# Designed miniproteins, single chains, continued (5): the designs that were tried, part 70

Each design is a single chain, and the fold is of that chain. pLDDT is the mean over its residues in the fold that is shown.

## One batch from the design tools (miniprotein)

Design m18579
Fold by ESMFold2-Fast:
Structure m18579 (fold): chain A 65 residues (1-65)
Amino acid sequence: KVRITARPGFKLPLKSVKRIIESYGGRVLSSNDTELIAELPDDTNLNELERKLNRVQRGITVDRL
């Protein structure tokens, strides 16, 4: 599981974030305006995922739960 968090003061671009998660073979478990929790394959490169998300919106962080 991972937690994806927007930069303080910003909302997540949920449509784009969900599409990126699904492109990695992941499944969204929950989301709100600033945070999303997803299941990802164990072999997912989280640094690559975070870089890809930051191309959409700067300051997004990915934390392994």
Scores: mean pLDDT 86

Design m18580
Fold by ESMFold2-Fast:
Structure m18580 (fold): chain A 78 residues (1-78)
Amino acid sequence: SVDEALAEAAATITPQDVVDIAERAAKSKNPSTRAALDVAALLMASLMTPEQRAEVAKELGKSKDPRLKEVAKAIARS
């Protein structure tokens, strides 16, 4: 099914990919780019397993950047 194909495609997304997108968003000076990357990171995280989301939240939570800590909390609550 399309849902199964989407789940298999999502399985190629790693925790590190989500971390990289979230960090890119935090460093962006363009508000529209930052918002788009934030949405992309949260969407990618929503397609992951709870264990993978916990790994992303742990890595982002290590950051001293308040924005990345807030993204970590949002992912952990999903």
Scores: mean pLDDT 78

Design m18581
Fold by ESMFold2-Fast:
Structure m18581 (fold): chain A 55 residues (1-55)
Amino acid sequence: MEEVEVEVVATGPTLEEAARAALAEAKRLGIQPTDSRVTVGPDGRVTVTIRGVRR
């Protein structure tokens, strides 16, 4: 089977909540994390993106 790059995105009112949600989703999907990114929107919402690989 080929390696597939997968991205998980979670948004929350705080960095901690968004990070917890993104990590939980990555674990649920069996993604091996290779990179993570955090962005803050103009309304203060925090979005955490975890990139990883599924085998």
Scores: mean pLDDT 78

Design m18582
Fold by ESMFold2-Fast:
Formats: sequence, structure tokens, C-alpha cells
Structure m18582 (fold): chain A 81 residues (1-81)
Amino acid sequence: MEEKLKGAELGIEQGEKALEEGDVKLAAGLYAGAAYELAKLAGDEEALELAKKAHELGAAGDYEEALKLAKEALEKALEAL
């Protein structure tokens, strides 16, 4: 549990750095991955579904919308922990 939580925290830190560098694509992927792992740990199905949709939007090239949903999923997962 703690190792996966630390991995998600690192993903968030790297996502923030990617945003500072203007890399919305990388940031969206990193936040979506972190949200997905935290949603699994929390058992929050809504957060998990949002994280999956963020990942799908990122794969489709909709990086700004992917980032928005990834952040929403992350907030829900953190509230459920």
C-alpha cells in the first residue's frame, strides 16, 4: 500500500514539473496514472472511471480535457483515502 502511495505522489510531483515545462501531454498522463492507482487503493469506482476516461482522452490527443479529468479523479481518490 505505502509503496504504491509513494509512487502516486512521485507521479503527481513529476506531473507538476511537466506542467511547469509546458508539457500538458506528459502531465495529463502522469496525473491520470497517479489517480488510477490511488482510486484502486481507495476502492472508489467513480474516481477509477474518471481516471480511465482521462487516459482515453490522452490517447486520443485531447490532452487539456484529459488533464482536467485526471485532476478530478485525483481529488476524488484522495478524498476516499
Scores: mean pLDDT 81

Design m18583
Fold by ESMFold2-Fast:
Structure m18583 (fold): chain A 80 residues (1-80)
Amino acid sequence: SHMERERIYERYRKLKEEAIEEAEELIKQGKKEEALLVLEITLGLLRIALGVAKLIGDEELAKKLEELIEELERYIEELK
């Protein structure tokens, strides 16, 4: 359903935002390697969600998840 898709997207959008926020806090503490681990784990979870969206044929959800992945990948690369 449309509502189910919206809930799933919002869950993963929030997961990305919270991971970035946690990573920024870790970086302030000098824990850059721990920050990178948090971000890479979150990226892995987003990729699993994208794979499932593609498998079930939800093209709109897949596109939105792919955008979240691209944003997080850019953030990680800028941090390295």
Scores: mean pLDDT 88

Design m18584
Fold by ESMFold2-Fast:
Structure m18584 (fold): chain A 60 residues (1-60)
Amino acid sequence: MPVTEEELREALVKMGLSPEEAERIARFLVTGEPPEKPIPKELLDKAHQAALEIQRRRGA
């Protein structure tokens, strides 16, 4: 099942990102729209891991 922007945002906040950062990253990854400011690679890596974890929980 596709990961929703809200679900990814919540997972990122649990991983230690600020709500503002989590919202921006989740929007970028789910919608593909360019972020207003560049997202650091470290935060993108965390978001990718969060998305994979959500997919594993749904795919099991």
Scores: mean pLDDT 74

Design m18585
Fold by ESMFold2-Fast:
Structure m18585 (fold): chain A 65 residues (1-65)
Amino acid sequence: MSHFATSDEQAIQFVARLAAELARAGVSEDDLLRLGRQMAASLEQSLGVDAQRVLDAMREAIRRA
């Protein structure tokens, strides 16, 4: 089933959702992006997810928060 093939997308969405929740709680975009760079690098190494895609999703989620 195709939903298993999109586990990378689920990981990206999970990280983006956490970033949005933290932004709503008052954590600055700068602090979240600093943390996000470390998380993006970890996801790229572990799952092969594009780090830039993770960071872009986080930025979008933070700005919508």
Scores: mean pLDDT 75

Design m18586
Fold by ESMFold2-Fast:
Structure m18586 (fold): chain A 66 residues (1-66)
Amino acid sequence: SEAEELAEEAEKAIEEGDFEKAKELTLKVIDLGDLELAEKLVRKMKEAGAPPEIVRELADAVIQAK
């Protein structure tokens, strides 16, 4: 699916430390309605040491989409 393709790209961005790109891609996953996948990406970003501000912004976006 489009959400799965975006998630794969987001995981690559996380591996490269590009958390701004990972945030942009995760927001697109949220917009597509795949909130479970988006929550998984947020967790991976947190585990990888993403800035707390990015993690908070994405967590808020997931809550607003529910």
Scores: mean pLDDT 86

Design m18587
Fold by ESMFold2-Fast:
Structure m18587 (fold): chain A 66 residues (1-66)
Amino acid sequence: MSREELLQENNHIIAAGKETSKRTGISLGTAQLAVMAAFDGYSAREISKLFGISLGTAKEAVKIAK
């Protein structure tokens, strides 16, 4: 994997976290964790339970990440 590909993936996770926080109103830290979990293949239901956020918020994080 090239250095450019690694930088783009990291920047995508950060950008997706900011977008999730902006759309759902949750904290940036929680949004970043939810987005990372979505990239790791966790479902919205699993993310909702793991981080104590609403299912709707978790679905939005999954949608933004994918």
Scores: mean pLDDT 75

Design m18588
Fold by ESMFold2-Fast:
Structure m18588 (fold): chain A 76 residues (1-76)
Amino acid sequence: MKLPSELTAKLIGLILGMVGALLEGDREAMRKYAEDLVKLIKEHPEHREEIVEFARKALSGNPEALRLFDEALEKE
């Protein structure tokens, strides 16, 4: 359950971007950030479980953002 500091920084940045898009009601930007989160998982498959858990916890307050993330993840 340990993420490297560089990977954690990227993950937090993407989640904050997605939350920002959510607050603006920008579904296209939210989808783009969800795709970028999945891309990060593909680049670090050894940390897939930790990244997915962190993202889902961070997005747990918004079902639409969580759904877009899960849809992007399911494409893999």
Scores: mean pLDDT 79

Design m18589
Fold by ESMFold2-Fast:
Structure m18589 (fold): chain A 54 residues (1-54)
Amino acid sequence: MEMEELARKAYRLHVEEGLSVEQIAEILGISKSTARFYIRLGKAIEKAREQAEK
């Protein structure tokens, strides 16, 4: 759950505020590689929520 929350936050920062991977990594206190992973994961989570019914 915490990982999904960080992923969604990273994705929102990237798409809504146009922040770079480096800025997102600094804000979240993670590495650049992890920030890239979370941005990708957050995008996938949002798409899955739109396509699937719970």
Scores: mean pLDDT 77

Design m18590
Fold by ESMFold2-Fast:
Structure m18590 (fold): chain A 97 residues (1-97)
Amino acid sequence: SEELEMEIVTALTIIGLAIGSNAAKRAGLVDTAELLDQARDDIAKATESGNKEKLIETLKKNRQRLEDAAAASTDPQAREILTWAANLLKEAIKRLE
């Protein structure tokens, strides 16, 4: 049950990040897309470890990275995508804690 919920939450999070990355790429927001792709890779690797605490730490680290990037961005579309992605990770953390 707990392992299945972790798998479902991480799969949905990875799908959401892929959607955000594709939206960023279509808008020409290369750096934004790379941040979302990096978050996706980090989360996938943490999920493969089978360690819930490591997964939560990875989600928190990437959420902070996305929030910092959103705050630093002068592009409204980049800010929107980064903020949306950070909130996606926030909800994943809440479900796993």
Scores: mean pLDDT 89

Design m18591
Fold by ESMFold2-Fast:
Structure m18591 (fold): chain A 66 residues (1-66)
Amino acid sequence: SAEAEKYYQEGVELANQKKYEEAIEKFKKALEIDPSFRKAETYLLIVLKELGKEEEAREIQEKLAK
C-alpha cells in the first residue's frame, strides 16, 4: 500500500532525527494499514529496543505473528 509506505518513510526520517516516539507512531500507522509490512515491523522493533521498551516490542511482535 502506498499509504503504508508513506508512513514507513516518515517513521524512518523521524528515527534518523532521533525522534523515536514520533517514529513509533508512524510505524504503528503503517502496520495498522498493512499488518504484514515486515520493514515497518522490523524498524519499529529496533526503535522500541533503542528506547529500552523491550516488553512493548515483544507484545507487538506477538500481536503481528498471531
Scores: mean pLDDT 83

Design m18592
Fold by ESMFold2-Fast:
Structure m18592 (fold): chain A 72 residues (1-72)
Amino acid sequence: MSVEQLTQAVIDAGKRLLDEGYSLETVKQSIRTVTQSYVTDGVVTEEQGKEIEDSAIKAAEEHYEELKKKKE
């Protein structure tokens, strides 16, 4: 699996958790945990892991703001 494929998988998982009603803080913690496991298991480098984490957190924050607008 490429870094791009892993990034997309983590983004999709985070958005799903937000859609299920988990808090943004819980989703961010889950993203960090999953990304750290990929680094620990040697699936990605530390630098790649940080890139996945940063991208997935940003996507989760953007999706959370979109969900907030729907609750107006």
Scores: mean pLDDT 82

Design m18593
Fold by ESMFold2-Fast:
Structure m18593 (fold): chain A 65 residues (1-65)
Amino acid sequence: SNIPQPESEAEELELKAWRAYQNGDLEKAVKLFLELIEKYPDSPYVDFAKKLIERLEKEYGIKVP
């Protein structure tokens, strides 16, 4: 279904994930970005979340379940 999701809620998750990343809580950052992708798959933030998760996996060896 291509029903538009509330961007404000997806944006809040992205901001929380970025805050966790900046604080060095990389596991929390990955969890929040995964939640964004799972709950708001039609959000314009999904591609950015996926790219950042890949960077964190490569840079810090964080494994996505």
Scores: mean pLDDT 75

Design m18594
Fold by ESMFold2-Fast:
Structure m18594 (fold): chain A 55 residues (1-55)
Amino acid sequence: STLEQLKKHLEDVIELLREELERARAAGDTKMAQVLEQKIKELEEELERLKKKLE
């Protein structure tokens, strides 16, 4: 697989986690929302590093 394929995969996973975060917030699950926010941040940092290598 290429770095571009990894980038697309990370973008798709981040979007799914953002949808889960919205559901957690709607349910008032503060603990789950915090965990999802941390996971999203980690993946966004990885995506940023990957984008810099592709440019």
Scores: mean pLDDT 85

Design m18595
Fold by ESMFold2-Fast:
Structure m18595 (fold): chain A 65 residues (1-65)
Amino acid sequence: DPLKEELLKKIGEILRLIGDEIELEKKLKTAEGEEKKKIEEEIEKLRKKIEELLKEMDELSKEID
């Protein structure tokens, strides 16, 4: 089932990105200056990618259901 395989792949990607975000937020608490800005930018990029994957997952779920 290629649609289910793609859905599971996206779920796995989202879980990995959430884990990365948690680790970056931990680093953000001790970061200062340019390092803090860099981490904030990386968190923003991760959040955007998660939102894109969630949208794609919703679209795939509609095709399965």
Scores: mean pLDDT 81

Design m18596
Fold by ESMFold2-Fast:
Structure m18596 (fold): chain A 81 residues (1-81)
Amino acid sequence: MLTPEEEALLQELHELLGKLSDIVERARAEGRMTDEEYQEAKELIDKARELSAQLSDPALKAHLQATVDRIEAELERLRAA
């Protein structure tokens, strides 16, 4: 069973990933990413990595870290375009 602390971490991660998704979708719609959008997204990615690292379940931790890695790769592609 997840602890109440891990449940809170998962909720915060969900909210951070939602904000990241919104930034990526805006950048895709615009065909570009601003410096401000990139900086905000990087800060959200860093925080999501810190939170996922606190999870005790190695499978859940690996899955969430892979999700963050995928989002960061998409962010870097949009930034490079």
Scores: mean pLDDT 81

Design m18597
Fold by ESMFold2-Fast:
Structure m18597 (fold): chain A 58 residues (1-58)
Amino acid sequence: VEEAEEHLRKGEEYLKQGKYDEAIEHFLRAYQLARGVDEELATRALRLASEAIWKKEA
């Protein structure tokens, strides 16, 4: 779980910098680590990944 939280934080930092590809990579890694262990964290990671994808395409 701690590793998933670390990837979530790194993704948020990249998102703030406008580095959407890097943000998406970290959010998806957080999701993979959290799924089946921490459903709330996994869902949050997917929402942030979706946000980064849409911001990149917008």
Scores: mean pLDDT 81

Design m18598
Fold by ESMFold2-Fast:
Structure m18598 (fold): chain A 97 residues (1-97)
Amino acid sequence: LIKEAQEYIIKGRQAFNQEKYEEAIEYYKKAIELLEKEPSSLLAEAYYLLGEVYEAQEKYEEAIEYYEKSLKLAEELGDEVMVKLSKVAIEEVKKKL
């Protein structure tokens, strides 16, 4: 399960780097479906990565939604690095609204 989710995250990152945003979204959503069965810091990361794709598409409301999902889960898990990253991302995207 976790290994398969990690493979989808890698494929999503590769698609994102090639500006294939729809493909990146599909891979990250597949990773999220697997990881939602047993929430972990990797799920918080997957939400954050999906937020980055929506931000790159200038879909700022959707970007904030996923960054907030990442933040909430990261706070629940005590993932201080992801908490900080998600808070900064939310603040930066809000400036563009």
Scores: mean pLDDT 89

Design m18599
Fold by ESMFold2-Fast:
Structure m18599 (fold): chain A 58 residues (1-58)
Amino acid sequence: SAAEKAALEARAKKILDETNALQEEIRKVQEEKIKENPNLTPDELSAISMELLRKKVG
């Protein structure tokens, strides 16, 4: 039904907006860490991203 579709779209939009906000926070932290240590490995950057996700999502 149209009402069920609208409810699903609203929920999806909320999740997307929250996810985008979290991604921007992760990006900002990564940029700051790279400026402090330009020799950071991809694995170390991944670990930073995962730690932030764990703190925000559980």
Scores: mean pLDDT 80

Design m18600
Fold by ESMFold2-Fast:
Structure m18600 (fold): chain A 80 residues (1-80)
Amino acid sequence: NPSARESGELLQQLLNQPSLDEQVALAAERLGLSPEAVEAVRDALLNNRALDYNGSPEEREKAQQALSLLVLAQELKENE
């Protein structure tokens, strides 16, 4: 897991992206997600569901972290 500082920095950068696709792309780049993990994260985020992805434990952990940060970014934008 990245440090709290790294997660906070990524969250700030996600909030500054103009679109959801750019937010997902940034999270994928920063956390090193595979294309399959990116698709699983996008599906979970768009359908308000838990992550459904059968990767390695490391890949699932990174994908879950990306989803959690993206969900938080969406919540923060809705509560502006």
Scores: mean pLDDT 77

Design m18601
Fold by ESMFold2-Fast:
Structure m18601 (fold): chain A 65 residues (1-65)
Amino acid sequence: SVTEETAMLLRMIGLAFEGGVAGVRLEDDEVVVYAPARTPGVERAIREIRRLAEERGWRVRVVYL
């Protein structure tokens, strides 16, 4: 459902904001995470986003800036 996918994406964006990542995008079935650095907070946010993405069958790609 589009509504359920939107809710999940907003949740991932919230996790990214709290963890200090620069941004999150969803393109088809791939979640792209833009990370400014490899800090413990950023890595924790990526793990949480990956867990949620896997529940929806989405892939995760991380781009370090």
Scores: mean pLDDT 76

Design m18602
Fold by ESMFold2-Fast:
Structure m18602 (fold): chain A 75 residues (1-75)
Amino acid sequence: MSPEEIAAAIERARAFARELAERAGRPEEAAALAARLEAVVRAYAAGDLEKARALDEAALPALRELMEAAARRAA
């Protein structure tokens, strides 16, 4: 993964986190989710697959909470 590809992946992760947090009605959680997703991208880029997997699994509960909150607000 090139530095440009890493930067693009991080930017997409930040945009996704912001949109999800806004839809969930919790814009204050955008930065924390973005940081979690950025850490996953950086671990994959470094070739640390064990760390990347652990960080990805650790991010899932927060991601699910925001997705459930967003769905509840849309209903």
Scores: mean pLDDT 83

Design m18603
Fold by ESMFold2-Fast:
Structure m18603 (fold): chain A 81 residues (1-81)
Amino acid sequence: SEKEEFLEMVRRLVRAYLDGDLEAARQVLDEMIEKYKDNPEIVKVIEEIRAVLEDPSLTDEERRTRLAQLLQKLGDLINKR
């Protein structure tokens, strides 16, 4: 299902982030953008997630908080389809 596929991508993204593997995290985000390319609102949130991961000015706590909020927003948008 679309929900199961989304949850698998989120798990891959979270795993890459926890492992400090930014290259793997970027790959998952690129796959998500390609999958949801016809939905500009979803693509925008994925790009915001990328920006948070790449922002050197954020503390680890701020990054985790923003990522959690953006992932929740992403899930809400996908569930509304």
Scores: mean pLDDT 83

Design m18604
Fold by ESMFold2-Fast:
Parts: C-alpha cells; sequence; structure tokens
Structure m18604 (fold): chain A 55 residues (1-55)
C-alpha cells in the first residue's frame, strides 16, 4: 500500500472511531467513548505520518 493509501485508510478509521465515540457517549457509555476517541486520535496521527512519508 502506498503512503497516500495508508493515509486514506487511517483517516477513514479515525472518522469511524469518532462516530463510535459519539454514539457511545449518547448511550451513556463514557468509558467506551473515551476509548474510541483515543483510537481516533491515534489514527489521525498515523494519517499525518503517512502523508509526511509520501513526500
Amino acid sequence: MGALEGADSALTGARLMERQAERARKAGDEKAAERYRALAQGALERARRYLELGK
């Protein structure tokens, strides 16, 4: 997989995790919401690194 493909996959994952976090929060599951937010942040950092490597 190329760096741009890696970044796109990571960004898609981050959005999915953010949606899961919001749904968990609305369901009253703060523990799951925090876990998903942490995963989303990690995915965003990976996407940024993939974009930097693609240079």
Scores: mean pLDDT 78

Design m18605
Fold by ESMFold2-Fast:
Structure m18605 (fold): chain A 60 residues (1-60)
Amino acid sequence: SLEEELKKMALSLGLSEEDAEFVARMALSYGKENGLDEEQIKQVAIDTAKTVLRAKELRA
């Protein structure tokens, strides 16, 4: 599913299982609400994952 693909992408970027699930779910929900296509949803997931990683770097 797209949700599983988004989760795998977030995991590959270094997110935890919990953060990857959150990113996948948020990106998919946001994309559906805003009429985004699959590629746009994937980009939202990547951008969100990078933001989460940056926030963790600042707290580490």
Scores: mean pLDDT 81

Design m18606
Fold by ESMFold2-Fast:
Structure m18606 (fold): chain A 55 residues (1-55)
Amino acid sequence: ASEEGNKLLEEAVQALKAGDREKAGTLFRKAVRLGADLSQVPSEVLQELAALASQ
């Protein structure tokens, strides 16, 4: 549910900050699928995560 999605979204942001682009993209795809609240993340970070998830 949304709680699990929010946790994965937080992990995706942390992976992106750590430079792990592949992990960030994978976690973001899972977070979106589980209904994560994307409004909690800045638009610039969301755009980068979405681009990584589309690869």
Scores: mean pLDDT 81

Design m18607
Fold by ESMFold2-Fast:
Structure m18607 (fold): chain A 72 residues (1-72)
Amino acid sequence: NLEEAIEHLEKAIESLRAGDVEAAIQHITKARELAKDNPEVVEHLREALQAIAAGDYDAAIEHVRKALEVLK
């Protein structure tokens, strides 16, 4: 569901801003599963998860925003 994927990505951004890394990963992972048939979204969310693993939360937010732009 497109709308549910968008909601999860918006929650992921809020979680990253709040420093709740575990919640952000859960929301990104759920959105990636919901949007799995869209390779552009999947790639942006893969990059977001890599940025989180590197501790670069600003880059992670940018990648999530790119996924949102594809979905909107």
Scores: mean pLDDT 88

Design m18608
Fold by ESMFold2-Fast:
Structure m18608 (fold): chain A 94 residues (1-94)
Amino acid sequence: ELSSLEFPGLSEEEARRLVELAREAEANPEDEELQRRALAEAARAAARAGAIDEASLRRAAERLGVEIDPALSLEEQAARLAVLQLERARELKR
């Protein structure tokens, strides 16, 4: 019921595939490529659905020590910051 509202522009199959990708990433925390891909897709979908706003992106950028790029769309900025956050977390755990 909520999938269409949370991920506008995604078909039911696409939304299901996104959820499966996220679960697979959680099951395989050592697979860095899978982690990055899953997080980027989730962030892009969340931005498209309006779950991520400019204020949230600015806070995330400040926390990561980078500046928000005004030339990027909201979706692309969200995906970029999510990948950077994952990279930082990975470096902390190594």
Scores: mean pLDDT 71

Design m18609
Fold by ESMFold2-Fast:
Structure m18609 (fold): chain A 62 residues (1-62)
Amino acid sequence: NELGLQAIEEGEPKYLAAMGNEEAKEQVREELERTREAVEANDEEKAQEYSAKIAEIVNESY
């Protein structure tokens, strides 16, 4: 899934820039890896779920 991988590459800097603490950055990196794995496995549902979790973590972290 080319579009999914591109979204992860473009989103990573934005997500990390929004984070103010190391714990939240580690959580985002874990969810990004899970999203990447799901995209590579062509599991769009899981990729969307993990991406939503990243958005939640970013929102919680400000």
Scores: mean pLDDT 67

Design m18610
Fold by ESMFold2-Fast:
Structure m18610 (fold): chain A 98 residues (1-98)
Amino acid sequence: SMEKEIKELIKKFKEELEKLDLEELIERIREVLKRLNLPVPSDEELEKLIKEYKEKAFEEVEEKVRIAAKKGIKVTVEEAIREFISLLISYIIEEVKK
């Protein structure tokens, strides 16, 4: 039952990620970089960075969801999306600092 619940959560999480607006995500990342007083890449470079780190951020959230489930902690789809966006922004911040 636990494995089926995890698979269903990951499926819904993946479906919601496909609905994310790329332009809205770029604008959100740009706003965070500006607030941190970091260099703001072009929209084209930000799109490239999103595509580069999207899979890594997804895999990290999937692993965190699986670990939480093993500890009896229930993660919502909304929490998974929030964690994904947070991780993606963190990876892009670290790349911009290089």
Scores: mean pLDDT 84

Design m18611
Fold by ESMFold2-Fast:
Structure m18611 (fold): chain A 73 residues (1-73)
Amino acid sequence: SEEAERLFEEALRLFLQGKVEEAVELLKEALKIAEKEGDKELVARILKELGSYYDRLGKTELAEELYKKAEEL
């Protein structure tokens, strides 16, 4: 999952630049790839990061659901 890891790293960079919404979109792309590849460790990391970003955007319910999904892996 080199592509999923690359997208994850790009999302982290965008987040540090304050581009939270763009970072979320890259994490969603990384999540799709990691899920397709069955990379449970990367899926859990992406879900936790997405949850954190959605909390920053005020989407608390969505963040809670993402944290729960990560715990189930």
Scores: mean pLDDT 86

Design m18612
Fold by ESMFold2-Fast:
Structure m18612 (fold): chain A 61 residues (1-61)
Amino acid sequence: MDLELELEAAVHEIAGAVSLVTGDLEAAKEHYLKAAELYRKLGTPEGLAQAERLEKLAEEL
């Protein structure tokens, strides 16, 4: 279990959502991609699924 990676990923996911609602699409994309990278580093099926979801969201921006 890597709690630090999970917390860092969650912080970036939240920051991405905040950037999206404030209209900063570039910042939202960067935060979602960073969160996805951190979720992939967890090496869990749940982390991989979250990473893929966030990468798709970033591509749509």
Scores: mean pLDDT 83

Design m18613
Fold by ESMFold2-Fast:
Structure m18613 (fold): chain A 57 residues (1-57)
Amino acid sequence: SLYLRIAAHDLGLSVETVEEIVEEIKKGVSNREIAEKYGISESNVSNLRKAIEKGLL
């Protein structure tokens, strides 16, 4: 999706890495654990979670 490509660019990550983060969010992993694992902020994980809830991811 276009949103996935934009999110990857904004986070400085690959599309594949953002897809992995999306799957971890769907599995119920906490924002803190994902942020620490991928080297991004908890607010960035929260924004991805909201995008999933809105059907953008």
Scores: mean pLDDT 88

Design m18614
Fold by ESMFold2-Fast:
Structure m18614 (fold): chain A 69 residues (1-69)
Amino acid sequence: MDESLKVLDQIIRDYSGEAKRYAEELIELGKKNPELVSKAVQMIMDRIMSGRQTVEEALKEAIEEIKKS
């Protein structure tokens, strides 16, 4: 959880607009289910590092997957 919170906090510092909004929403979701958000952050990092998605798009899809659960 600590590492996932660091990643989300860094996104809030480095980005604005929708990416910042999604990172803030994930932090709030992590207060209810920290393990689910930790997995979501791992998926976000994988998608960004693979070059398949932007930070904003990866965050958006992670939130949508959590909401489906």
Scores: mean pLDDT 77

Design m18615
Fold by ESMFold2-Fast:
Structure m18615 (fold): chain A 66 residues (1-66)
Amino acid sequence: SPSEEEIEREIEEALARMIAAIARLESGGDDAKTAELLLEEARKLEEQGNLYAAEILREIARELAA
């Protein structure tokens, strides 16, 4: 069975994937606008203590903004 930490990371990864998909839909697929939305959502997640999900969104945003 996965550890409690592994389960928590899987939940945060799923949360990050949902947020990224929603941001991409809201931006109409524009990479720069998606990156901006992801950085704002990452800030909110970090303030809520979802640090792993926040880092996933920042990584995706950095790739889209490059």
Scores: mean pLDDT 86

Design m18616
Fold by ESMFold2-Fast:
Structure m18616 (fold): chain A 74 residues (1-74)
Amino acid sequence: ETPAELQARVREHTAAGLQALANGDYDTAIRHFLEAAREAAKLGEGHAQGVLNYGRQQLPAEHQPAFDAAVAAA
């Protein structure tokens, strides 16, 4: 797989996560942000952390503990 293909998958999962947030589907949003981070990790050091930080910041404060637990379990 190429860096361009990885970046496309990161964008697709990030967009899907944001759409899930707009619908109030926080579990689906968290799953998509974790998948985006998994793909971003293949692009190099630190890329996954940037995606995780972004996803966490998009979530309401009450849903951030669930995100933190999902990250720890991954």
Scores: mean pLDDT 84

Design m18617
Fold by ESMFold2-Fast:
Structure m18617 (fold): chain A 64 residues (1-64)
Amino acid sequence: YFNRGILRLTEGEVDLAIEDFTKAIELKPNFAKAYYYRGVAYLMNNQVDLAIEDFNKAIELDPN
């Protein structure tokens, strides 16, 4: 799911990328990169509040 989400994000399939990152998080709740890239996808979709929540969660899980 995560790798497919990245591919969909690079192809501009933002809504499908959000679905794939959401599935990646469901399977691995501590997956900081999935939160980060879902935040990027939310930002591209003008969903700023959801993007901020995901970025904060990504930083909490992996501050590097």
Scores: mean pLDDT 81

